# Designs tried in a protein design run: designed miniproteins, single chains, continued (4). Part 97

Each design is a single chain, and the fold is of that chain. pLDDT is the mean over its residues in the fold that is shown.

## One batch from the design tools (miniprotein)

Design m15343
Fold by ESMFold2-Fast:
Structure m15343 (fold): chain A 65 residues (1-65)
Amino acid sequence: AKEQIDQLAAQYESVVKQMVDLRNQYREALAAGDSKRKAELEKQIAELHRQAGDLMAQIRALAAA
């Protein structure tokens, strides 16, 4: 149980770090007026946001058990 929570928490931290990196790239794309890069980054950020939500739900379920 604890090892599974620790592993999921590590995955969550990895996803959050990736989101921070993509948000920085998104700001650069906005400054450059790169609409194609902006659209692709928006898609990737949305996918990571959903993954983070799923991981948090799994962590909470295991912590409650």
Scores: mean pLDDT 84

Design m15344
Fold by ESMFold2-Fast:
Structure m15344 (fold): chain A 97 residues (1-97)
Amino acid sequence: SLAEEIANELTLIAAEFNIDLAEEAIEKGDYELALRFLGEALGDLEALVATGDPRYVPRLRALLARIDALLAKLEAAGLSAQVAPLRARLAALRARL
């Protein structure tokens, strides 16, 4: 329905916003805040993947690639243990695309 399409588009916008906030948090050295925003972004993308709608796949792949890069920055900063559950969620999402 149009309402579902609008809701999904807003979820994509929310995911992108959370990724932008995570990137800013990393630049400021607030790694705990970055992990929280990346977790929220993954939750948004999990909801979109659950729809099974192929229309979102290219944008999902692009956003997952951004999350991957930010998780790598956090791992390089010594947060590999805190990143591990987010890495598992990212891998599970990629496997469904």
Scores: mean pLDDT 91

Design m15345
Fold by ESMFold2-Fast:
Structure m15345 (fold): chain A 57 residues (1-57)
Amino acid sequence: AAAVGASLAALTDAQNRYQKLAEEKKKENPEEGKLYDSASKAVAQTARDAAARLAAL
């Protein structure tokens, strides 16, 4: 339980970090900013899928 909670928290932290990088990079390199934005969304989806699977167990 604790280890699973830590993993989900790490995914949320990674999402926030990628979102911040997307914001910063959009000013210098919009293409790179799009990649970080996509990564943030992918991490968010992975976290939701993991949480849903855990709730079903």
Scores: mean pLDDT 76

Design m15346
Fold by ESMFold2-Fast:
Structure m15346 (fold): chain A 62 residues (1-62)
Amino acid sequence: SIEEMKELILEKAPELSEEMREAILAAKSPREMMQLAVAELNFQGKNERAEELRKELEELLA
């Protein structure tokens, strides 16, 4: 379950750095994975993409 969610998040956000991908694989909860992915995209200046990803991931966690 959590392993499948990690794979899905990494697939939906191919723009994540290798370092961030490793951090997501080490994450302990879906919320932590979402926070890491969204923070990385915001750091890269991709604010609209970060908001889209956050919305998509929240729907997956519902």
Scores: mean pLDDT 76

Design m15347
Fold by ESMFold2-Fast:
Structure m15347 (fold): chain A 79 residues (1-79)
Amino acid sequence: MQQAIDAAYQAYRDSRNLRDMTIAAFSQIFGVSSSQVQRIRSMSPDDQQRFFSSLPQDVQQQIRDIIVQAAQRIQQERR
């Protein structure tokens, strides 16, 4: 869990892009290959949304929880 949060946080720091946070969280949870990550990144925002929406609900919830925790870390650094 912490590794997925750290990966999402770093992706945001590198790109300032919420899409990269979502991709980083997903790849860390499921250990997806670099080629699969690149394929997801090459998708349009609409195709990415459809892809993530097609995942099982428990998977979607895990990704949301990781993004929330990474966002909380970003907020804490601003304080």
Scores: mean pLDDT 75

Design m15348
Fold by ESMFold2-Fast:
Formats: structure tokens, C-alpha cells, sequence
Structure m15348 (fold): chain A 81 residues (1-81)
């Protein structure tokens, strides 16, 4: 599923990642630097992979994400709201 990275969508983004193992973020409103930084920060979380695809960022997890991983993802995403 695809969500615009907004405050209103944060819970839906994390729920989608938990249910499907991947979520796509529409980041067209972020600068090039913000997109790069977001991808780098997400990839620092063990078991999380983030890939940029133009104006979108795809987040995936190999296993069902833990509550700790979801909280770390939330903290990172909130910096870009």
C-alpha cells in the first residue's frame, strides 16, 4: 500500500508494515536531502530495508517487525512530518 508521509498517516503506515511486511511512502513533498537522510536512517535499523524509487520510498522487513522496530521507524518518520 502507498501512503503520503503525513502525521495523519503514521499509524496507518506502521500498521501496513506490520500486516504486509512492506509499505510505500509518497515523499514527493520532501527535498532530495530529506529523502536521502530518511532512507539512511531507516536502513540503520536491523532487519529494516528502505529503498528510494523516485519520489517514493519503499520500506520492507524480512520478518514481522517487532514493537521496538516499529517504534524506531515511527521516531524517524516523525522527524520528516
Amino acid sequence: PTFKLTRENIDAILEALKKYGSVTLDTSHLSEEQKENLVEQLNKIPGVLAVRAGDRIVIGTAEEPSDEQLEQIREILEKYL
Scores: mean pLDDT 87

Design m15349
Fold by ESMFold2-Fast:
Structure m15349 (fold): chain A 77 residues (1-77)
Amino acid sequence: LSNQGRDYANQASVALVDGDAETALEYARKAAELAEKSSSIDTLDDLETVARIAEDLGFHDVAEEIRRLVREVVERG
């Protein structure tokens, strides 16, 4: 479905709030993969929001990895 990438980005945010950084990164990677396949700017914007949430919660390494995933998708598309 066209919104699946955005659903994964939302699940990544929920995992971060629950303190599960590993699960958050798994969902973020799935969202990034779907964003690349569908050229979804909306999903990439959602991932930037997830990165900000990670940063605000103190998961700085997670925020940096998510921002790296977004940059790689933009560079390939």
Scores: mean pLDDT 82

Design m15350
Fold by ESMFold2-Fast:
Structure m15350 (fold): chain A 101 residues (1-101)
Amino acid sequence: MKEKARELAEKYKDTDPELARLAEQIAGLLDVVDRINDLIDNGELTKEQLEAVRAALRERLATLDRMIAETSNPEFIELLKEAKKRLEETIQKVDEKLAEM
């Protein structure tokens, strides 16, 4: 997924810089999601940190929904929907971890 986002950024950097920026934003979001999942799995986050992460991820989810609504490129719509799915799965993991604390 991140590799596909980076490939799209490279593909569009000279022809459509706005789509290239969108691809870079998606890649960055997926990097953050991966890092959060690792921290959760290793038990490295406090309850307060998990609550802050949950709030931040929900805000990013709203941003992804807006991006999906505003994007007409099918390849980017598919990438954004996959990023949204990964983000929703991470929010669920945070909620489950908070329920155990």
Scores: mean pLDDT 82

Design m15351
Fold by ESMFold2-Fast:
Structure m15351 (fold): chain A 95 residues (1-95)
Amino acid sequence: KEKEEKKKEIIEILKAIMENVVKLAKEAGLSNEEIIKIIKHMAENIKKDLLERGVEEELAEEIQKVFEEVLKYAEEKKPSAEEILEKFKELLEKI
């Protein structure tokens, strides 16, 4: 159960980070293109950051895939910041 508890904790932290990123981007009046660039930067670095913090490789790869799926969704559909956040939460709930 310790592994499942750590996984849930990491997922909740990531949700909180993304909620804060989207909130700050909206408050700053950032365009969808600028928000997509932020998500792309996060997607490129998230696996490395998680591994450096001692997160299990399999979980770090699953989380990276979530960021990649969200990035693809954002680039293809050009959704609102709220829709990007909802997609991120949906995909995180599945890991």
Scores: mean pLDDT 79

Design m15352
Fold by ESMFold2-Fast:
Structure m15352 (fold): chain A 54 residues (1-54)
Amino acid sequence: SAEARELLEQAKQKAKEGDIKAAITLANEAVKRDPSLRPEAAEIYQKVAELMNE
């Protein structure tokens, strides 16, 4: 859905800002609304995991 995709885009933006908590929360909400977004959300989770280990 458009709403779920918008949440996923917000999650990407928060990840770029280093706001890991917000990025994960928004990505989780996007997947909850549209489970087909799981692969795209997985890329965000991977990115924030890398940031947490730096």
Scores: mean pLDDT 82

Design m15353
Fold by ESMFold2-Fast:
Structure m15353 (fold): chain A 96 residues (1-96)
Amino acid sequence: SPEEYLRRISEILTRHRLTVKDVFEDPSLLPEEDRKELAEAFRNLAEILKVGDRLTGLAKAEFDRIARDLGLPVDGVVTEELINALKELAEKLLQP
């Protein structure tokens, strides 16, 4: 579910005391193993989300935080720009 991937992303970032914004600016801040794991979580999240989806509860809070950190609109609605940003971040994590 989206909640599982969002939780996994949060766990990896918290372990390294980093935000999505930190990783977006400099993916090399993460060790290779964690970069690959985080990339897979972002890719899986991007694959499960659909344009127009609305998240609720804890999933919405984490989603809104990711959108804010990526400089995207924080309106609780999944956009094509967000899905593309998640895919781009996953690619950057694999080739920093």
Scores: mean pLDDT 81

Design m15354
Fold by ESMFold2-Fast:
Structure m15354 (fold): chain A 97 residues (1-97)
Amino acid sequence: DFLEALEHGTPEEVVAAAEKYFGVTLPEDLRAELIAFLERSRLSPEQKALLVVQYLLGPKAAMAFLIASNDKRLTLEEKLELAKKYNDGKAPESLEW
């Protein structure tokens, strides 16, 4: 339901769903900052996903998501799965696609 939260959820629901999806809990201060960013911005689901990936998983996962976003054949779900692999310590051996 993280994808549903990205399209239809409140900022708080998006962050909570992301924490569950990635298995990561944000510190309260960073969680509040991310929620405030999502509230101020009229972001697309893909833009919300990028911001959430950056906050929860860090810059390497965010970079993997951005690289995947250049492939028009990949769905948002497939891009998120790639980012999650970085969080699980199972980064792709190469980015040769």
Scores: mean pLDDT 73

Design m15355
Fold by ESMFold2-Fast:
Structure m15355 (fold): chain A 112 residues (1-112)
Amino acid sequence: SRRRVGILVFDTDPAVRERMAARARALAEELGLEVVALRQASTLEEAVELVREMLERERPDVLLIVSSSLLLGQEVAEAVRPIAEEAGVHLVTAHGGSDEDLRAALRAGAAA
């Protein structure tokens, strides 16, 4: 059966968020993962609340945090890590906006 992935895309630029969201979904589906939720956030507070809602409603096996910035991605990952751990969800991160980084993170999540 397919591993279930929830995706949170965090970036301050809406055009970057939309492009990264589309790429993350396409690559997850290419790898045979079931995308059960995909959310976009522009602030840390939005990201935390959307992750909390996603973990409660969609119950993914894996949570992927995507950001074009290492710093922004790390801030979100640090904020959501205890929430993911409490929910028993495997947290993976992708930053820098490359498809190879996204594939690597998604493969790591699929293998967990």
Scores: mean pLDDT 84

Design m15356
Fold by ESMFold2-Fast:
Structure m15356 (fold): chain A 74 residues (1-74)
Amino acid sequence: SAEIEALLLEYGETLAAHVPETQPLLDAFLAGEISAQEALDRLSRIFLEHESQLPAETAARLRRLHTQITLLLE
């Protein structure tokens, strides 16, 4: 789904801006090497590991994006 891909890109790009080590994972998703579900699972793990280090507004945005993507994948 183009909608799932767009939301995953926004999630990954938002996270990579604060956690640069996220970029290779986003690149793998864009290259078609991992599924949308696997990308979400791996990005969510990076987010949770770094949540306390992120600005509160950024963390809130990432939580909203995660919820939206999860609903579209179910």
Scores: mean pLDDT 86

Design m15357
Fold by ESMFold2-Fast:
Structure m15357 (fold): chain A 76 residues (1-76)
Amino acid sequence: KIEELEAEKEQVRADLAADFTPSLERIVERYKELGLPEEKAREIAEAILFTSRGLLQAALDFLDWQIEKLKEEEKK
């Protein structure tokens, strides 16, 4: 389980370092398909990606906490 969490942490690090431009354009197109003007779709997409990056950082911190807790359990 610890090895799985460490692998997940590395994946989150990779995602956080990745170019978010392809994801931004996909979100813009999705909202345009729902009838939003491109300008508004882009504003929403940028807000979502800003929030997603914040959530990825929070997930990284949470994974660190979980790994530490499991290592403490192994000492019992």
Scores: mean pLDDT 75

Design m15358
Fold by ESMFold2-Fast:
Structure m15358 (fold): chain A 97 residues (1-97)
Amino acid sequence: SEKRRELLERLRKALLEGAKAILRGDFEAARRAIEEIRRIAEEAERLGLPEVAEAAREVARLLEEAVRLAEEDPEAIARIIGLILRALGVVLELELR
């Protein structure tokens, strides 16, 4: 429970930093945030928290997709925000369980 809460707080912080970086066009910072999320997934798997690991991997995938869209078509603001909101939804659903 305590380890799960710590990982979820770290995941939310990394998601927020990644989202902010994507929206300001700082793709280097965004990729660092995605790497942190992937490290959270690895740690969750080692701790026997597969639902947290799976959620972190999905969040990383959605943010990577948002980075690619922002690099290819920075005017696709609605689609980029949609991916970020989907990533947030993944974390919120885990916290409700």
Scores: mean pLDDT 88

Design m15359
Fold by ESMFold2-Fast:
Structure m15359 (fold): chain A 100 residues (1-100)
Amino acid sequence: MSLEEKAREALKLYIEALYYERKARDTVGSKGREYAIKASELRKKFNELFDEIEKENPELAQKLRDIFYEIAVEYSTNPSLTKEELEERALKRLDEAIKE
């Protein structure tokens, strides 16, 4: 997997983790627990992949942290924003960061 592919996958994992974290908060009982576990697993995969990116390109990792922050804020402030729309916006920001 290329550095660019790793960065795209890390963004997707981060967004999917945020999605399941939100589902876990909004859902009670066993289903809420299942979402929480899935979110935790996605966070673990994200952390492992992000660590690889940081080792290969620390500058790109810093840019990704800024994108992650923007994603988290946007998702928390816009309840109508779909996971797919959030991914599209995030990947566009990543393309601009890599293009530099």
Scores: mean pLDDT 84

Design m15360
Fold by ESMFold2-Fast:
Structure m15360 (fold): chain A 80 residues (1-80)
Amino acid sequence: SPDEEIDERYKELQERIKEVEEQARKLDRDSAVELLARLAQEVAERVNELLARYPDDPRAWRVGGEVMDRVARLMEEVLA
């Protein structure tokens, strides 16, 4: 169902963000920023694909917002 597909995409995005976060923590600030910038592009592309598939589904927009916010918070932590 759409709800199950959206939940699966959300889980995949959360797992990917966690994986990159763990890699970024082992890097210097400049390298971590570059890695997180690539993650932000990857996440934005995957969110755009989700929203293109489910443009009228509020869950898709919620999931997209939540994962983009998480990436933004990681960038803020690295820049602090």
Scores: mean pLDDT 85

Design m15361
Fold by ESMFold2-Fast:
Structure m15361 (fold): chain A 69 residues (1-69)
Amino acid sequence: AAAIALLEQAIAALKAGDTTTASTLLLQAQGLVTDPAAKALLTQAIAALVAGDTATAIALAEQALAALQ
């Protein structure tokens, strides 16, 4: 699914320290996700990233990926 692929790329970008690319990919994934639990986790991940908490953003994005699988 397109949302899963974008989220995998976002997590890879976060782990590489590319927060700009990760932010764009997380927003795109959030727009495509319809699952309420995954959408809530993605919203929280984006909020953590905006706050500068990259570690929390990675953890929440990985939880969202697990919820979609």
Scores: mean pLDDT 83

Design m15362
Fold by ESMFold2-Fast:
Parts: C-alpha cells; sequence; structure tokens
Structure m15362 (fold): chain A 71 residues (1-71)
C-alpha cells in the first residue's frame, strides 16, 4: 500500500485512540491519560495502545492497531 494511505490510516487511528481516551467514562488517572495522548502526538501508536489496553482492556482497539501494523 502507498505511504499516503498508511499515513492517513495512522492519523485516523490516532484520532480514534484519542477519542476513546477522552470520551470513555472510566477511572483513568489524568497523568496516564496525558501520557497516552503524548504517545499519540509523537506517532508512537504501538506504545499508546499498549498503555490504553493496560487501562481499559479494550480488545477492539487493540485489534485495530494490530491490523494497522500488519498493513
Amino acid sequence: KTEEEKKKAEEKLKEDLRETVELRDNPVSKELNEKIREKLEKGELKEAIDLLSEYTGDEELKEKVEKYLEL
């Protein structure tokens, strides 16, 4: 696949991760929430999802990242 398609998918995934962190009403600490967002801003998707998965146990989000990485 093209570099542009991959970048677009990455940006979309970063948006999805950010919204999941922001909109999900769960007891995620502010510090950890900020760290996840920081990883997303740096483009460290794998690290961001690992942190988020540790918090939320969101299997669907983890699967999305795995599919993206296989692209």
Scores: mean pLDDT 63

Design m15363
Fold by ESMFold2-Fast:
Structure m15363 (fold): chain A 91 residues (1-91)
Amino acid sequence: ASEEEVREVLEKIRERGEKLIEALRKAGASEEALEKARKATELAEKAAVALLRDGDEETARRLNEEAMKLLEEALKEVDPEKLKEAMKEVL
């Protein structure tokens, strides 16, 4: 992938991460949950770089698995119905 393609993917990951953090905040998430969501976004960005720039599919997979675990932990701290409502407002 070109540097331009990598940049575009990273911008999309950051945008989705920002929207999710905003939704979690509106749903009453703790600062700990918000930090987990931010870290998940950072790991997703690193996974995209590993996949698209380095061609390292295995590293990308491991980083994405770690990101998903952190995201699941953050999501479990909030009321699922409140999160759904907040997501409708942000998306």
Scores: mean pLDDT 84

Design m15364
Fold by ESMFold2-Fast:
Structure m15364 (fold): chain A 90 residues (1-90)
Amino acid sequence: AQAAVDAKMAALEAEAAAVLERLSAQMQAATDPTEQRRLLIEAARRGIALGREIAADPELAKRLGQTVEEIRAAIAEAEARVARAEAALA
């Protein structure tokens, strides 16, 4: 059980690092403010997806020193911010 939680956390951290590296490179290449905003929205959506994955497993949340409820509240706020950013981009 512990080994499975450790493996899942390591996999999520590796995926997050790979996504962040790719988006960072794209942000550095982007000179158009609209393109930069789209990349920031993509980064936020990826963060929300990761948060949902962690919130689905109380052992992962505990490893981060947070409750599932705290993570869910942070996801809800992040989703509201993304919706406002997307509306401003449209």
Scores: mean pLDDT 79

Design m15365
Fold by ESMFold2-Fast:
Structure m15365 (fold): chain A 91 residues (1-91)
Amino acid sequence: MKAVEEAAEELADVIAEATPGLTEEQKEKIKEGAIEQAREAIEKFGLTEEQVVEIMKLRTEVLRAAAAGDEKAKAEAEARLRKLAEELGLL
């Protein structure tokens, strides 16, 4: 789960950067929530750690692109995330 924890930290970092006034305690709670969601996806839906990490990285790309105002990069990352979710039977 180290790769999941690292992906959750990156996701929490991007959310904190995009959310002015977010506290360090709120950021840590977001990270913990992301790790818990990843664990549930692995245990209940049979996803691999690699698949969950890829989903988390794509979510991070969407948020980074949105924060940067890069509508093209955001749309491309969202399309990749939707395709992956469809392939994994999550849609």
Scores: mean pLDDT 81

Design m15366
Fold by ESMFold2-Fast:
Structure m15366 (fold): chain A 53 residues (1-53)
Amino acid sequence: ASDEVKKLLSDPNTPQSVKDALTTQGLGSVEDVNRITTSEGESIVQIRLNKAL
């Protein structure tokens, strides 16, 4: 959803490479975003992009 993408872009903990990827692909091409926190406190960001060929 677009709101989750906006949240990622404004989050200081989001790596710059992820922000660059979202900007390059266009926010509308993001299909799914999931943020997982591990038992060790590490945050894993999983992004699914629409693949257009």
Scores: mean pLDDT 57

Design m15367
Fold by ESMFold2-Fast:
Structure m15367 (fold): chain A 57 residues (1-57)
Amino acid sequence: SAELEAIRAEARAIVASITDPKLRAGAEGLLALLEQSTDVALARRILAAIREAASKE
């Protein structure tokens, strides 16, 4: 769906901006799970977790 594609695009941009290597590794794992998900509700929850990982920005 367009919403799922938008969530994935935002998540990829956030992960790419993370400079802390431990936070980036964790966020990359979440991004991999998000890329496999077709559930929009789950995708939103994963995006929220990625945003939390990036909260040091």
Scores: mean pLDDT 83

Design m15368
Fold by ESMFold2-Fast:
Structure m15368 (fold): chain A 73 residues (1-73)
Amino acid sequence: SAGAAEMKAMAAAIPEETLEEARKHILEVLEYLGVTDASEEEIEIGALVLALEARRRGVSIEELKKRILEEIA
């Protein structure tokens, strides 16, 4: 799909180490929300969105995750 292909292209601009960090943080968010059955695709998309948004805002992925959890709580 066009959206998935665009996300993949954007991921190519982000270091693999950064994507792995974002993946870890997305898994922590899913655990907080009680989601245990997230697909690999959903986790990958979530990690990409989190990494891209953190870069856009000029903050760390950890800091952005904390802000999101505070907003939800």
Scores: mean pLDDT 76

Design m15369
Fold by ESMFold2-Fast:
Structure m15369 (fold): chain A 88 residues (1-88)
Amino acid sequence: SMLEERLERLEREYEELKPVVRATAAQLDAQGRHREATLLLVLLLVAGSEIEMARRTRHNPEVMLENLESAERTIERIRELIAQAQAA
């Protein structure tokens, strides 16, 4: 289904994002920016949870869509924070 294809794409994006988040958080910690590092890692956990909820709600397309949209927003927020952390 289109929702399954969207989930698979989001899962791939999440897996690609994990090492970038971990590297960025480690860099922030090394700089004493512990709150920013923690926020980034927490958002990664939230995104993973939202993706899991999308998987669990496959039999409820409306609810699955809401979970996918929530996960996409969290992923976008992570990307914004990474960009801000890496800004000169």
Scores: mean pLDDT 90

Design m15370
Fold by ESMFold2-Fast:
Structure m15370 (fold): chain A 65 residues (1-65)
Amino acid sequence: SIIEKYNLTEDEQKVYNFIKEKGKATLEEIEKNVKTSIPVGLILRRLYSKGLVIYDEETGEYSLA
């Protein structure tokens, strides 16, 4: 499980699972659909640093790595 391997917080799990379900999502789409305790942008930075998501600079979309 990625949760156990990467020690994902509940907020990180929510954002990761949303991207997994949708295939790709922008920051704005995630903020609209996912309720988190900390800013979604910070969660996405943490997931990116763990190598769990990739970012498309042209579209602003995040997808699973």
Scores: mean pLDDT 86

Design m15371
Fold by ESMFold2-Fast:
Structure m15371 (fold): chain A 85 residues (1-85)
Amino acid sequence: MSDYEKALALQEEVQAMLDTLSEEQRKEVFAKTKPIIQALQEQAAAIIQQQGMTPEAQQQMNRLALEALKQILAIVKEIKAKAEA
């Protein structure tokens, strides 16, 4: 599977888990994931500024997005586990 397909699968898993959470739990997820999303946006902007829109820059950004989604999924799982405890 490509990194794009892996990222799409992780995004679907995150969304499915969010649908099982309460409004308050979703707010906690968004609060904890905001710094990860901001860091991803800043890193993507820096890559484009240094390299332009090259195929290498695209691959690097796709890898960063995949790693960010893995971190987001871990946070969602943690919040869900706390809710069930």
Scores: mean pLDDT 80

Design m15372
Fold by ESMFold2-Fast:
Structure m15372 (fold): chain A 90 residues (1-90)
Amino acid sequence: MSPQTQKVLDEIRSYANELSKSLSPEKQELVNKYVDIQLQRLKDFMQTNVPNPTAEEQKYIIDMMKKELDTAVKLAKEDFEGFKKLVESL
């Protein structure tokens, strides 16, 4: 795995951790599971399609993933049963 790919994954995980700090332990655990699945998928995607991402590609991927995480954490807060169903479908 390239250092650039690792940097992208680390930044996304750090952001997810900050978003989930205010959640109950049960909700944090499920969000962490969701993040683990999404980061593994992103890692596989990047290694295959974008193994040496440029600074612009890194920023684009991080911004997209942050937006997806915002939506996922909001769902976990507002509709935890819907979020459970989403994670189980992954």
Scores: mean pLDDT 87

Design m15373
Fold by ESMFold2-Fast:
Structure m15373 (fold): chain A 81 residues (1-81)
Amino acid sequence: LSADEKAALAIYKAAAQRLLAWLEANPDASPAQRLQAAIDALRQMIADIQASDLSQAVKDKAIAFLNRQIADLEKQLEAAK
């Protein structure tokens, strides 16, 4: 893996660990609350990527991908409400 790929993977792992900890702490969370937590985790990943020293091209591609994931989850959230 390149240095950029390793840095991006570390950000992903941190976000995934935070989301899993939230889900474990909130076992009675509704489907809508779980989807919102996932959306919030992806938004935090975007912030972490922007704060990183990754190249701007890598940041732009990663953020574009994450924004597509957020849009899909927001569609699911509207259906779950």
Scores: mean pLDDT 83

Design m15374
Fold by ESMFold2-Fast:
Structure m15374 (fold): chain A 76 residues (1-76)
Amino acid sequence: MEELIEALRNEDFEKIREVLRKMGFSDEEIEEALEAIKAALKEGVSPEELAEKLREVKEFLKLVEEKKYEAIKAKA
């Protein structure tokens, strides 16, 4: 997590990609996250807050994917 905060603070987008990949984000999710990160940093959101939100987003995306799967199989 500290590596992500440092990468965000330095706007090291290559390092951010590497950390997100290690966290289990897909390549598509990483590109979406990078667009959101760039926008949030421009608006003055802190690197620490962004790192926490990225962790929450990963957990949220996993829950959404699981719920989508449950909705599909419930129709069967």
Scores: mean pLDDT 72

Design m15375
Fold by ESMFold2-Fast:
Structure m15375 (fold): chain A 85 residues (1-85)
Amino acid sequence: MQVVGIVVAAAPERYEEARRAAEEARRFYEARGAEVAVEVFEGERSPAELEARARALVEALGAEVVASFVEEEPGLRVAVALGRR
């Protein structure tokens, strides 16, 4: 089974946008048969912290982390960890 951990940090003005995007991403992966865990934070978080948190979400669901990455744009940083169980 595929497992996905998504952790988002958003500037206050982008927080509601980030929450909606995270929910859409969760539905996208769940529609493809994945189990998904999501965290959304207001304020800045380092890429390393977000990636570590995304990996921890996958491990908490009993899956082995296969890959992780961080994407960023102004006011928004997203970490994704992909796992398998």
Scores: mean pLDDT 85

Design m15376
Fold by ESMFold2-Fast:
Structure m15376 (fold): chain A 90 residues (1-90)
Amino acid sequence: PLDIPSDIIVKDDELDLLKKFEKVYFRALLEGEDTVKTMVCVAKALQGKKVSFKTFVGIVLKCAEEKGSTILARLLKKEFPEIDPSKIEL
């Protein structure tokens, strides 16, 4: 149900991280988050770039903070604390 862009490189050892990301995303939706503006921001940031899954999560987090998806941003910071959104340029 989550449309992961074809430009995201997910390794076999990252499948559990992908499932964790999907769980976080759907939890944000269940808590009433509107992610439309955030996902448009993500799509624009990707623009033909091949990125690692961790870079993808960083882009989503930065877009969520910039577009006001506060629930998604909070949950991503909790579940992926190793990801630094300040290093991502949109």
Scores: mean pLDDT 78

Design m15377
Fold by ESMFold2-Fast:
Structure m15377 (fold): chain A 74 residues (1-74)
Amino acid sequence: TQYAIVYKRKPEQMPEIQALADEVVQPQVDALRAALSAGQLSPDEYAAGLVALQRELDARAREELGVESEWVAT
């Protein structure tokens, strides 16, 4: 992917952000990619799913951890 999510926070919060991303985001991204590959999801639906997932993670991180997210091109 062209973009990565980068969070600005104290070092002690990085493991929590990583765990949240691994547990909440990664399985859902894998499921969306599998559905897209199987023809069960259109590219537009896949993109919308990723946007919704990113918003959910961002909202949770801000509410629970008080962090700011940025998208970085890689």
Scores: mean pLDDT 67

